# Designed miniproteins, single chains, continued (5): the designs that were tried, part 46

Each design is a single chain, and the fold is of that chain. pLDDT is the mean over its residues in the fold that is shown.

## One batch from the design tools (miniprotein)

Design m17572
Fold by ESMFold2-Fast:
Structure m17572 (fold): chain A 100 residues (1-100)
Amino acid sequence: DDLRRALLDELGAESTRLVDLLEEARRNGRERELAEQLRQYLRDVLGLSDEEIERLLREVEEDAAAAPHQEPMTPDEREARLMMSVVVNVLSERVRERIA
């Protein structure tokens, strides 16, 4: 995914922090805490309201429901993945707007 690579290269330290949070949560089996930390990142770093975050989560959930193949996940794993998709989507849009 060229856009994802460009996002990682462009955002540098912010992308590194996000990867560190993912790695820590997976090592400790704390997907619930990961989802909360990603929500905090959306609020504090990206400046989104709780209402905006909820709207974006709904959009990502609708997109995920349209996927042809999904394996069953725990609710915590699903929430963490949806929240990660929201973060990636917001960062990708902001990078695209800055470049364009």
Scores: mean pLDDT 65

Design m17573
Fold by ESMFold2-Fast:
Structure m17573 (fold): chain A 72 residues (1-72)
Amino acid sequence: DAAAVEAAARAAGEAAAAEIEKATGKKLDADVRTPEGDQKMIDALKSLPVEDQRAATAAAQEAARAAYEAAA
């Protein structure tokens, strides 16, 4: 079902954005299903020190995977 896949993908994007928000301490007004939303998340990660960028990226990817599997 395309709607279920879209819902799972949105949940994954929202989980990733939430981890990035925790790492930066800033709210992301990102539409997680758009290229513009993806760019906002990348820009937020790039605002962190290099060591924190690696940890935040890994946390965001893991949260996204867990949320996708839970929603699917």
Scores: mean pLDDT 78

Design m17574
Fold by ESMFold2-Fast:
Structure m17574 (fold): chain A 93 residues (1-93)
Amino acid sequence: MTAQQVQDIVQQYDTDGDGFLSRAEAIAAIRDILARYGLSISDATIQQYIDQFDVDGDGRLSRQEFADMVYAIFDSLNQPVLGQRVRDAINSL
């Protein structure tokens, strides 16, 4: 997956266009990104990561919080190199 493809996915799920992802948008974006690498985790696990990385407690993830969460998920799946590439692509938005 190229940096542009990762960026396109994130922008596709930011339906509000406000630079933040809602909980539902973040779950959908993570599922799409993981599926493209042949990976999956449960929605409950994704929600646990969202709760951990939503430091503002507002129910929305900033681009930086989302990028860091994506890395943590890939690292948990023993894919830290892929996680770093995806995080860098998101942070380049």
Scores: mean pLDDT 76

Design m17575
Fold by ESMFold2-Fast:
Structure m17575 (fold): chain A 84 residues (1-84)
Amino acid sequence: LEEEKELLEEYFEKLKEEIRRAGEIAGKPELAERTIELLEETEKKAKKYLENPEDEEIKEELEKLSEETLKALRELREAAAKAA
């Protein structure tokens, strides 16, 4: 469990760095910052879910946050691709 949380933290930290760079390339740093905020909320909820995998409320909240985060990531990636 702790090892899984550590791997999750490392993954999200690298992803935040990539998101910031994509925001610079796209010329949309505000979108990058918003995406990072959503990612941080998703990380917090994912950690709670790992601690309580049978909690349906946490699962539903994580699914909703994940959907919002993926939507923001898609928008940012598309903007960066068009700018590159």
Scores: mean pLDDT 79

Design m17576
Fold by ESMFold2-Fast:
Structure m17576 (fold): chain A 73 residues (1-73)
Amino acid sequence: IAEELARLLLQLRAEGKSADEISEKIREYVEKKLGEEAGELVGKAARLLSTVPGATLEALTRAFQSVIDEAKK
């Protein structure tokens, strides 16, 4: 799932979506898979990550995995 989120973020960014739009799309995706609390946390992280210039797929995948692990506590 973390790599799917990283790919989705990069695709939405390439399409010119705003940080808020990227955050909302990723929140909805994670909420459907892992529940509301995980969706909120990962959505907020996605908003921040969407503002990082030159972020790689590998770096974003690691960042999303870290946030998902925190959400499962």
Scores: mean pLDDT 79

Design m17577
Fold by ESMFold2-Fast:
Structure m17577 (fold): chain A 80 residues (1-80)
Amino acid sequence: EEVPEVNEEVIEDARRRLEEIERLLPKEPNPVLRATGELQARLARMIVERAPKEEIQEELEKALAKLKELEPEAREEAAK
């Protein structure tokens, strides 16, 4: 899936996601879920800061791979 060129619509979407992550992240006691939120926040900030499309694509791929590995543990903790 292609990462679109950074434009105002993409930036607004990323800003909305970043705000949601920032709302949840400070109160997240689970280190796995906190790390997951930090990865998502990093990606969103890169988009907001208009990072090169290639860098955003690389960060997205790394973040998705990391999230896939953390997801089962995060779901277990969230079910508490």
Scores: mean pLDDT 68

Design m17578
Fold by ESMFold2-Fast:
Structure m17578 (fold): chain A 94 residues (1-94)
Amino acid sequence: SPQQELLLQALRYGINVALEIEDYERKNPDASEEEKEAFREKLLARGRAALEKIAEQLDPESRARLEAWWEELSAIKDPRERVALAVRRAQEVA
């Protein structure tokens, strides 16, 4: 369905955001905690904005599921754990 396709697009986008944060932290092990946090917050904010735009096209149930998923991912501090959860949620929708 068009709703399922939009939801899968949003999940894929969120996975890419999680992967980009993990990649940054892996490639910059000597970065300060403040620098890592600033990058994470910037990427999560960019992700939220993109997902809100997709959410405008979703039915209320799909929108609520997407918003709950993104809040769950945004609360995870470990970049590897965030990627693992994002991938698991994508598999549950498929």
Scores: mean pLDDT 84

Design m17579
Fold by ESMFold2-Fast:
Order: sequence, then C-alpha cells, then structure tokens
Structure m17579 (fold): chain A 92 residues (1-92)
Amino acid sequence: SKSQELERIRKETKETMEQIRELQERAREAIEKKDYRQASISLTSMTVLVSELYFMLKRAKQHFPDAKELIAYLQEKLEEARAIMKEVLELL
C-alpha cells in the first residue's frame, strides 16, 4: 500500500543516515591517524549513500508528491548528509 511504501522510504532513509554517521566516524579516525587511503574509501562510500538519499527523494517527489512531510524530511536528511561529507572533505 501507499502507507507501507512511505514508511519503507522513511526507514531506509534513517538506516542510510546511520551508515553515513558511521562512515563519518571512521573517516575522522582515519584522518587523525593520517590514513588517507582509508579516509578516501570512507568518503567514496559516503558519496554512494548520499546518491541513494538523492534518488529516494527524487522517487518520493515523483510517486508521492502529496507526502509533503516525508519529502521535507528527506530533503533535510540529504542536506545533513551533504554537510557531513563536506566537513570530512575539509579535514583532508
């Protein structure tokens, strides 16, 4: 159903954000140890997850345009994810 699909998108978004935060921690630890190879791998993984959030948002806008609260939530999380990635990039 539509409600089940919206809940699935919300859950996937939350799980993706948790993975991004884990990668942020791993990247920070790698940078502190001057392990720039591991930091680059973590950043590459973050880029993939940010892309997943972008496509979740795009699909939600296309298939559920009336789900304004969910769309706003996805936009907020995408902006948070991009900010995390930028912060890690600036530490390199």
Scores: mean pLDDT 89

Design m17580
Fold by ESMFold2-Fast:
Structure m17580 (fold): chain A 64 residues (1-64)
Amino acid sequence: MTEEEVKKKVEEEVVSKFPAGTEFEIVEDEKTGKYKIRVKSLPDNMPAHLVVSQIPGLEAALNE
């Protein structure tokens, strides 16, 4: 799967779960070769912990 395909999967998952203005950065873990997700931006007044708590599930979906 290409990096662009991985980004598309994350964007589709994010659109379904998070409000408009939530952006993620996808990075490849140098040690494991698996994709990881970092929060790039959040909409105003969005608690970061609500987004961060969903990241492990998104990372699992990207690496299956």
Scores: mean pLDDT 69

Design m17581
Fold by ESMFold2-Fast:
Structure m17581 (fold): chain A 79 residues (1-79)
Amino acid sequence: MEAAKQAVKIGLNILKENGLITDEQLSRVLDYLDSLSDEDEVLSFAENVLSALEYLKEQGLITDEQLSEVKDLLNKAKS
């Protein structure tokens, strides 16, 4: 649970740093994430964030290192 939520939080911060979401949008999404008690729902959300980050990497907007950090946390959550 916590590792999956951390993966989402890191991913959302990367999206914010790249100007794709606002501080207000980030705060609302983080509040929603913290309200989730279903691990499968959190993992589904994390996969969607990871897909967005993979797209940003293909566009050259983020590094392999940033993507790997989120992916590694998500893999730990699945273990």
Scores: mean pLDDT 78

Design m17582
Fold by ESMFold2-Fast:
Structure m17582 (fold): chain A 64 residues (1-64)
Amino acid sequence: SEIDELLKQMEQANADGDSIRSTGLSMRLMALAEENPEKRDEILKQVLDQIRQDMLSQGLTPLS
């Protein structure tokens, strides 16, 4: 689906360190969430998971 393709592209952009492209893709996914309320929670969860992974890759490790 378009959502799965965009999520894969966002994951690739994060892996490549392309934060600008990753941000653009997340905005596109947020727009799709607004257009598709039934998929909103699924899209938002996956976008937030990608953002969290990008933040962790930048050295943001919580102290346990």
Scores: mean pLDDT 74

Design m17583
Fold by ESMFold2-Fast:
Structure m17583 (fold): chain A 75 residues (1-75)
Amino acid sequence: KEEILERIREGLEFVGRYAKNVSQEEVDQAYKAIEANPELWEKLANSPSFLRDFLEEQGFEKLAGYAGVISNLAQ
């Protein structure tokens, strides 16, 4: 179960390093929001559209554009 959160974190950190328009602060805040919702971890890791919608709802619009990359790395 903790393995799912670790894979999501790896995807977020990769985007933070790869995408110049995404700040480390945004990555850290998004990770904290995901960590706070363990019931959603499986959906967040396995569905790029669900991850995108979650990130948009939380105000992480720049990260939401990279939801497919994050989800691919989380699998």
Scores: mean pLDDT 82

Design m17584
Fold by ESMFold2-Fast:
Structure m17584 (fold): chain A 87 residues (1-87)
Amino acid sequence: SAETEALRARVEKAYADLKELYKKLYPKLSEEDQKIAEEAIKQADGQYQAVMEALETLESLAERREVVDRFLEGIEGLKEWLLEKSK
């Protein structure tokens, strides 16, 4: 559906933006924060795959929106953390 395609595009954009930000800011992080960032990105990679699968398998639009919103909250939190720690 058009709604599901919009949700998919939103997830793909947020994930791509995170990966670009991570690549840019990683060299500015302390050694300790680099290790934390590596683990967080690994978790984000796994969550991205899970959300993309859920968008194909979930039966209701409301359930798809909930999964996407939860994923986007996690991505936004990680982006904020990267920006703060790269100062």
Scores: mean pLDDT 89

Design m17585
Fold by ESMFold2-Fast:
Structure m17585 (fold): chain A 73 residues (1-73)
Amino acid sequence: SMEEEIKKLEEEAKKAGELLDEYNKKSQEIKARAPELSPREAVMLEADYGVEAIHYASTKLGNEKEAERLKKE
């Protein structure tokens, strides 16, 4: 049903949001440790966590938009 599809999208968006929060916390931890890291290590770690954050942000937003679209139908 449409209600089940909306619920699934909202649950997937919630999970993506939780992972996004986790990767954002890891990014802040890297920034806090930047003075202790080599410039190369800092850039590589920030890039890796940034890619994951973008992936989960995109997944969250996409599922939220689709759920909202279905609610308006």
Scores: mean pLDDT 78

Design m17586
Fold by ESMFold2-Fast:
Structure m17586 (fold): chain A 81 residues (1-81)
Amino acid sequence: SKEASEEEKEKAYEVGKLLEKGSTLVDKGMGNGTLAVALAKGALEAGAKSVIGTDSDEKAVEEAKKLAEEEGLPIKVEVKE
């Protein structure tokens, strides 16, 4: 997986901020969660009700869970084919 740049993280956060209060975000193919975490932060600040990240790569999901825990973000992260 390619590492996300700071510019890509900023853009993901800005996209998250466009979500409406009470919305649900599903990020499919989240990879290692670097962009998913930035997106989730923006979405939660916008008042999204829930954020769910999915990926078919179990190791990527494990990395995403760790990153979400480190950032203190209440996102659900799951393996999905």
Scores: mean pLDDT 78

Design m17587
Fold by ESMFold2-Fast:
Structure m17587 (fold): chain A 61 residues (1-61)
Amino acid sequence: MSPEEVFEEALSLLSPALATVLRAYLAQARTLEQQKAVLEWLATQLDPARRARMLELIAGL
């Protein structure tokens, strides 16, 4: 799965507020490591089922 596909799927797991945060941080992220850190932080804001899916997406990067 490409990083773009991972980010699009991640956006579908988020509330509108968290999706806005992700878009803003991805626009500023210089490296894939920074992008992974943002996704890991967002995972802590999700319910257990969505969190598990987000962590699977991060592992695929």
Scores: mean pLDDT 76

Design m17588
Fold by ESMFold2-Fast:
Structure m17588 (fold): chain A 78 residues (1-78)
Amino acid sequence: MITRKEVGEALLEIAEESKKETLSHEELAERLMEKLGIDRTTALAIVHELFELLGTDKETISREELIEAAKILLEEDF
């Protein structure tokens, strides 16, 4: 199973590699599929969970929000 720590590490890499300030749900899902080797349905489920974790109703996520989510996931070793 994919761990929260693996997702957190992937989010940091995506934030560093992103040439855009914001990513859509689909763009983030595609990046997570590439980094974690997961299918699109699993990636979209993770994206949904991340947006709930950040408390945002936006259609996009910023690089700063990606880094924030990554820090939360990397600190939660459970």
Scores: mean pLDDT 77

Design m17589
Fold by ESMFold2-Fast:
Structure m17589 (fold): chain A 69 residues (1-69)
Amino acid sequence: SRIEELQRELARAVSEATGIELPEDASLEEIDAALQEAAHEKGILPSKEQLARILELAKELARARAEAA
């Protein structure tokens, strides 16, 4: 489904940006935790391009979930 595809793409994008391995079905909470860990513990910040991609995927996922509910 579109929700599953967006979850997979988002988890992949965050894993690549943070260096933290996430499962393909990672929750938004797990994604947020990985971003916080990378920033605060490892000093790793996504590039502007990576952050824009992550934000767009998160917005699309939120919209898809809202439409399905």
Scores: mean pLDDT 78

Design m17590
Fold by ESMFold2-Fast:
Structure m17590 (fold): chain A 96 residues (1-96)
Amino acid sequence: MEKARLLIEQAEEAFKEGDYETALKLYDRALQIVREEEGEDSLEVARVLYFKADVYEKMGDKEKAKELYQRALEIFEKLEGKDSPLVKEIRERLEK
């Protein structure tokens, strides 16, 4: 988990600086690690998918962002339930 967390932190910094390509590469590396360590339907996978969706949205790739938000939403709903603040936030984003 530490390796994936470090990659996520580095991806967040790249995203803040507007380096969307670097952010996506770092999130993709983190996603591979968390899938292997926690499984495809884990909260950590959902979280990385959510972060990737934010990057695609900033890049103007609205369709790719929606796909990633939808996948993250499905995992969060299964694990945290429909009343989770994050689930409500993602649903609001998908309705736009």
Scores: mean pLDDT 83

Design m17591
Fold by ESMFold2-Fast:
Structure m17591 (fold): chain A 75 residues (1-75)
Amino acid sequence: MSIAEESAKKAVEIGESLYKKGLYEEAARVFQGVLEGFPDTPYAARAARGLGEAYEKLGKHELAARYYALAEELE
């Protein structure tokens, strides 16, 4: 993978690990960082999906819906 793809992958895996631990706000920040830093990688769609899931857990249903839609668009 390119350096950008490798960095994006590691960041997404960190976000997913935080989500599994119930650290939804921290997971959302990490996923947001992937979308901002690595938008042109295949991990951007995965980050958008993770961000949607994190916002849903935080009760931010409108934001969650927007990021789910973004994940579909990026695939």
Scores: mean pLDDT 84

Design m17592
Fold by ESMFold2-Fast:
Structure m17592 (fold): chain A 65 residues (1-65)
Amino acid sequence: MAAIERLVARYTDPDGTISRARAVELLQALGYTREEAEKLLEPLLDADGTISRARLLALLREVAA
């Protein structure tokens, strides 16, 4: 848990959001392809194309289990 939270924090902007590109990079570092990462992130994208830290953490907890 703590390691995943620290990793996500590294890709999080100061406002608590993560850009789509950085979220894709994070998932690729975890072994996903770009296509898999983009598909997983699509429902988490806000209208401005960013992802909230909380939603990404929830996804990572599901796929890491």
Scores: mean pLDDT 75

Design m17593
Fold by ESMFold2-Fast:
Structure m17593 (fold): chain A 80 residues (1-80)
Amino acid sequence: TPEEKAKELLEKLRKLLEEMQKRVDEGDIDGLKKTYEELKKIADELDSIEGVPQEHKRENAVILASATVLLSEAQFEESL
C-alpha cells in the first residue's frame, strides 16, 4: 500500500539523516554530500507517491529540511 511504501522510505530517510550527522561529526564533507544526494532522491520518490497520508509527507519534508540545514552549515564551515 502507499502507507507501507511511505513507512519503508521514511525508515531509510531516518537512517540516512543519522548517517549525515555522523559524517558531520567526522568532518567527512564528501561523504556528507553523497549521503545528502541519496536522501534527496528517496525524499523525492516519497513525495511522488499518491495516496500517502499527510503526516508521512510532513515527516518527509522535515527530514529533508534537517538534511539541507546540516549540509549548508558544513559547507559554510568548509568555506571559512
Scores: mean pLDDT 84

Design m17594
Fold by ESMFold2-Fast:
Structure m17594 (fold): chain A 90 residues (1-90)
Amino acid sequence: SMEEFKKIMVEIANLVMRIARQLPDPEVARELVELATEIMKAVGNNDFDKALEIAEKAVELLRKIRPQLTPEQQALFDEVEKLYEKAKKL
């Protein structure tokens, strides 16, 4: 449903922001913050295709840096991947 999709996108954005706040690399942290804010903007505009596209970019970036993440950050990212896969099936 549309409501479930919006809730998942908001949760993804919040988790991405939490990962970004704990990253030692300020450039990567900034990119993740920008992606999280753009997800929230797309959701606010009811642009669901754009929200999903930006979420995919965040997942791709987090996959590339996964080996550099702490175990706590990896757990947050694993939740992001689960939510993203759930959103794709809606």
Scores: mean pLDDT 89

Design m17595
Fold by ESMFold2-Fast:
Structure m17595 (fold): chain A 80 residues (1-80)
Amino acid sequence: DERKKASLYSAGSILYIGSETNRELGLKAEKEGNLELAKKYYQDGADDGEAGAELFEKAGDKEGAKKARELAEENKKLLP
């Protein structure tokens, strides 16, 4: 179903952007010395990236799923 795949892809894209935005906010918080806020953003980014990857897989977008998982792992590596 192309409509179902489009909806899953759209939802995955929103979560991917969420993961990317949370990573950027985490880096900003870390630079400002707020390690607890940075940890929260990196964790939220990791969770969004993993959720986005599952939606991309359901949509049949293997490349999107791979990129979302790589972004989730990057957020996890940045955890203080």
Scores: mean pLDDT 88

Design m17596
Fold by ESMFold2-Fast:
Structure m17596 (fold): chain A 74 residues (1-74)
Amino acid sequence: SLEDFIKKLEEAAKTLREAGVPTRLIVGLLTHEISLEFPEVREEAQAVRDAAYADPSMPLEAALARIREVVRRA
């Protein structure tokens, strides 16, 4: 289900953050996975990635909220 996919992304994000990976790289990895699984929302996923790369201060929680919305539109 879409919610199971979101949960998998959130668990991956938590693991990467605990490993010290910067938010922009976490968002890059998650949005890449979304683009492979749901090509129909690839442009929206890439927009979230681009926003995270443009703003190094973006909280991971804010990026995850946008990612959930993108996946739920798929």
Scores: mean pLDDT 88

Design m17597
Fold by ESMFold2-Fast:
Structure m17597 (fold): chain A 56 residues (1-56)
Amino acid sequence: MDEDLVREIIGRILGVPVEKITPDVSLRDLGANGVLRVRIDEALREAGIDPFSVLT
């Protein structure tokens, strides 16, 4: 998994700095609601990344 690409996608969609996106911080802690999680899922799949590895 390309961790840098994952962080960039999440940061772009949630509007948070990449430095705030660490393995210990959940998407819920970053303020992601269900709609934002779907957008992240779609963006990760388009980049060839399994969103289940990131969103759980």
Scores: mean pLDDT 71

Design m17598
Fold by ESMFold2-Fast:
Structure m17598 (fold): chain A 90 residues (1-90)
Amino acid sequence: SEIEELVRNFDGESLLNILKSKNDEKLATIFILVLTLYSMGLLDEEQAVELFKELSRMLKEGASKEEIRELLRKYGLSENTIDAIVKALE
């Protein structure tokens, strides 16, 4: 898919500029956070794609901070990482 191709061929600066130009700052933030986790080795490519899809869906559906935290815990992320992500999405 197009999202999987973007994750595999990561150019965070170019992609962030494209997302920001669409006035979707939260989607841009999610994408950069997921790609940062991938670049740090905390997620593989498949996990990064799936987490991006799930976070995008959850924000669109108006999920609570606790629901987002629960999702992030399922990916094995530390509480410090989860806290940073949740704060960035506010």
Scores: mean pLDDT 72

Design m17599
Fold by ESMFold2-Fast:
Structure m17599 (fold): chain A 70 residues (1-70)
Amino acid sequence: MLKVGLTSGEGVKRLEQILNRSGYANLEIDGVLDEATREAVKRFQGYLNLPEDGVVDEATLAVLDILEKF
């Protein structure tokens, strides 16, 4: 499960995998919330008409959880 406030480790690896599979990014699965991962989150947020702040908030996590299931 994705969690609010993830910065590194398995949660970030899951985020990177979801963004890659959904076509929003082509990231290394390294488990680090680096600049490339934050830029991918911003692009994803932009497509969803959410604030493009690169912060994985509850709204961003809810959509990512749906994409992980489908």
Scores: mean pLDDT 69

Design m17600
Fold by ESMFold2-Fast:
Structure m17600 (fold): chain A 65 residues (1-65)
Amino acid sequence: IDAEKAFEEAKKKAEEENTEEAIAYFESVGLGVAKYLYAQNKEEGEKMEKRTKEEVARLREKLEA
């Protein structure tokens, strides 16, 4: 699994104004990849998890506004 590719796919979904699908993709694929990276490289996994949570928070604010 390519973490950067998964992250870019989620961003693309968000840009297409499909906010709910983008959130679901970040939460399922993005966090899953972060866990995988965390097991192999803790710093990379922590950075990916943080980025994923920040994007989800941003998208949820748009959805709930």
Scores: mean pLDDT 70

Design m17601
Fold by ESMFold2-Fast:
Structure m17601 (fold): chain A 77 residues (1-77)
Amino acid sequence: MSMPRLAPEEARRKLEEMLRYLKENLDTTEIADEQVARNGKEAMAEVLGLPPDFAARLLATKTVEELIAVLEEVLAA
């Protein structure tokens, strides 16, 4: 089992930083390669310790805007 490397407070800060970056760089940030994007989302869900429902929704995202929406819901939970 892959260990989460981030403490809960660190994971939250990382998530907030990622959301800020994505929102500020919407015009320049693209999910161009589906496999690379999928691998990145899987690693993100694992490192952040996301609940299974949020992890599944994160993996199902196909655009940066969908990714932002899922991450905002994670922060609200």
Scores: mean pLDDT 67

Design m17602
Fold by ESMFold2-Fast:
Structure m17602 (fold): chain A 94 residues (1-94)
Amino acid sequence: SELEELLKEIRELLSEAYQALKNRDVAKALELFERIRELLEKLKELDPSLAELVDKAIEAVERAIEALKNGDLSTAIEHFFELAELVQQIIKKS
């Protein structure tokens, strides 16, 4: 389904974002978080019943982006793990 394909892409981008964070590749991590945000917005359109969890996930992405722009890698990693937990909850509910 379109929903399953979208969730797969989000999971793959999360894996790439984690590698970028570990490698301290701020530019790549920012690019990947922006793409994850776009896919989460599409997910919300496909399944409005997930809106509450998706909105929390988008907030986590935005906080990670803000932390990276401010040079705060540790805070960005904290929000990344929050995002990953929320995506796991979305997968279980979908």
Scores: mean pLDDT 89

Design m17603
Fold by ESMFold2-Fast:
Structure m17603 (fold): chain A 61 residues (1-61)
Amino acid sequence: GAAQERAGAEEAARNGGTAGAQFGLASVGKLAGDEAMRELAEELGLGETAFRQALAAVPSM
């Protein structure tokens, strides 16, 4: 379900290094919205550039 998919995305963001953080943030944004993605990005200490790249990678689907 959505909660399990979000948990997997958050785990990828925390444990996957730079690429995992970008993919995980994009997935959290898709599943839980911009605010959840922003909170996770701030928790991970990511700069504005990485956050903006993750936001741009979120598909409109």
Scores: mean pLDDT 67

Design m17604
Fold by ESMFold2-Fast:
Structure m17604 (fold): chain A 110 residues (1-110)
Amino acid sequence: SKPKPEELSDEEVKELIENLILKLVKEAEEKGDEELKELASILYLLQNYVFGPDEETLKRLEAEAKRKGLPSVEELVKEVTKKLIEYLEKNERYEEIAAVEKLTKKFLEM
C-alpha cells in the first residue's frame, strides 16, 4: 500500500520531511556518502522555504543551483527530488517518497 502525496496533510509532510532529513544525515555519515549529505542539506532548505518563505533561504537555493550549473531553483528541486526518490525506492520507503513528492509539488505551485 503506497501512500499518495495528496493523502498527506501539510503538517504530516513537514513531520515526515523533518524526520527524513535527520535519517538521511545519519545514513550519509554511516556510508560516507557526500552526495546523500548534500541532498539532505538541499531538502532542508526546500522544506524551510516551502513552509516559511524568505529571501535568505531562496538565495541559498539559488546559490546551490548555480554551483551545480543548473539554470534555476526549479531545476535544482527536480534534480534533488529525482535522486532522493531513486534512493528511497531502493529501500521501499514509500511514505517518505509521498512526502518528498508533495513538498516538491507545493514548491512548484508557489
Scores: mean pLDDT 88

Design m17605
Fold by ESMFold2-Fast:
Structure m17605 (fold): chain A 82 residues (1-82)
Amino acid sequence: SKEDDVRFQIRSGQNGIDNMRQKFRINPSTPQDARDYVQQAQQYIDLAQQYLDQGDVDSAQQYVLQGFDYLTQAYRLIRQQE
């Protein structure tokens, strides 16, 4: 169902955020902009979970996609250092 798909996407987004935070812990020199993007991603993933808990699957999907956009921005910055 769309609800199950959004639940999976939220979990995947949180896993991506957790992986990025692990990279930041290993590399203290990670640019602040990458850390800021991951913080924004967390805010949108949290919003997606809140709307999903309220039964608003459509809003939850929009917010999880915004969270993924911020994660993508963070990964792009990290790749510039690799």
Scores: mean pLDDT 88

Design m17606
Fold by ESMFold2-Fast:
Structure m17606 (fold): chain A 80 residues (1-80)
Amino acid sequence: MTKEEIDKKLDELAEKNLEWVLSLYPERFKKLIEEMEKLDPEKAKEFLRAVAQTVATFKDDDSRVFYALLGLKLGLKELK
């Protein structure tokens, strides 16, 4: 496997894991994302990507949900 193939697979896995987590608590996550986008839409995209990649490293569903919420809340706090 090339480095580019590994990076692409990691991004795909990260996106799938984040989408699944967001589907469990859509209203809560939507509010956090909207608040981040109001402050800085470019940095909001960077934080969402970082959260997605971090969430993809966890094996259990509870940790994925917890760290997605934590990551988005910390991102919002950093943008303020």
Scores: mean pLDDT 72

Design m17607
Fold by ESMFold2-Fast:
Structure m17607 (fold): chain A 90 residues (1-90)
Amino acid sequence: SLIEKAIKLVEKVAEIILKDASVEEKKEIQKLWQEFLEKLNSAKTEEEKAEVIRETLERLKELAKRVASPEQLKEFEKLVEEALKLIEEL
């Protein structure tokens, strides 16, 4: 499904940031991922899941600006745009 593809893109985005993150930043990313999974599990409709994905991508983007290199940021923003397009097609 489009939602499952978008979730996989969120996972890839988190992995990009996680690779070069400090111990404290890794904890923050892991907490965000845990909250994402909990919110996603509580969502009953594809629209609710799309909103959870959108909010999580926004939070990860704020983190990426603090952690990621310029090259990682470009890859990050490309994956975010792909995920947003998938949820807009729902």
Scores: mean pLDDT 81

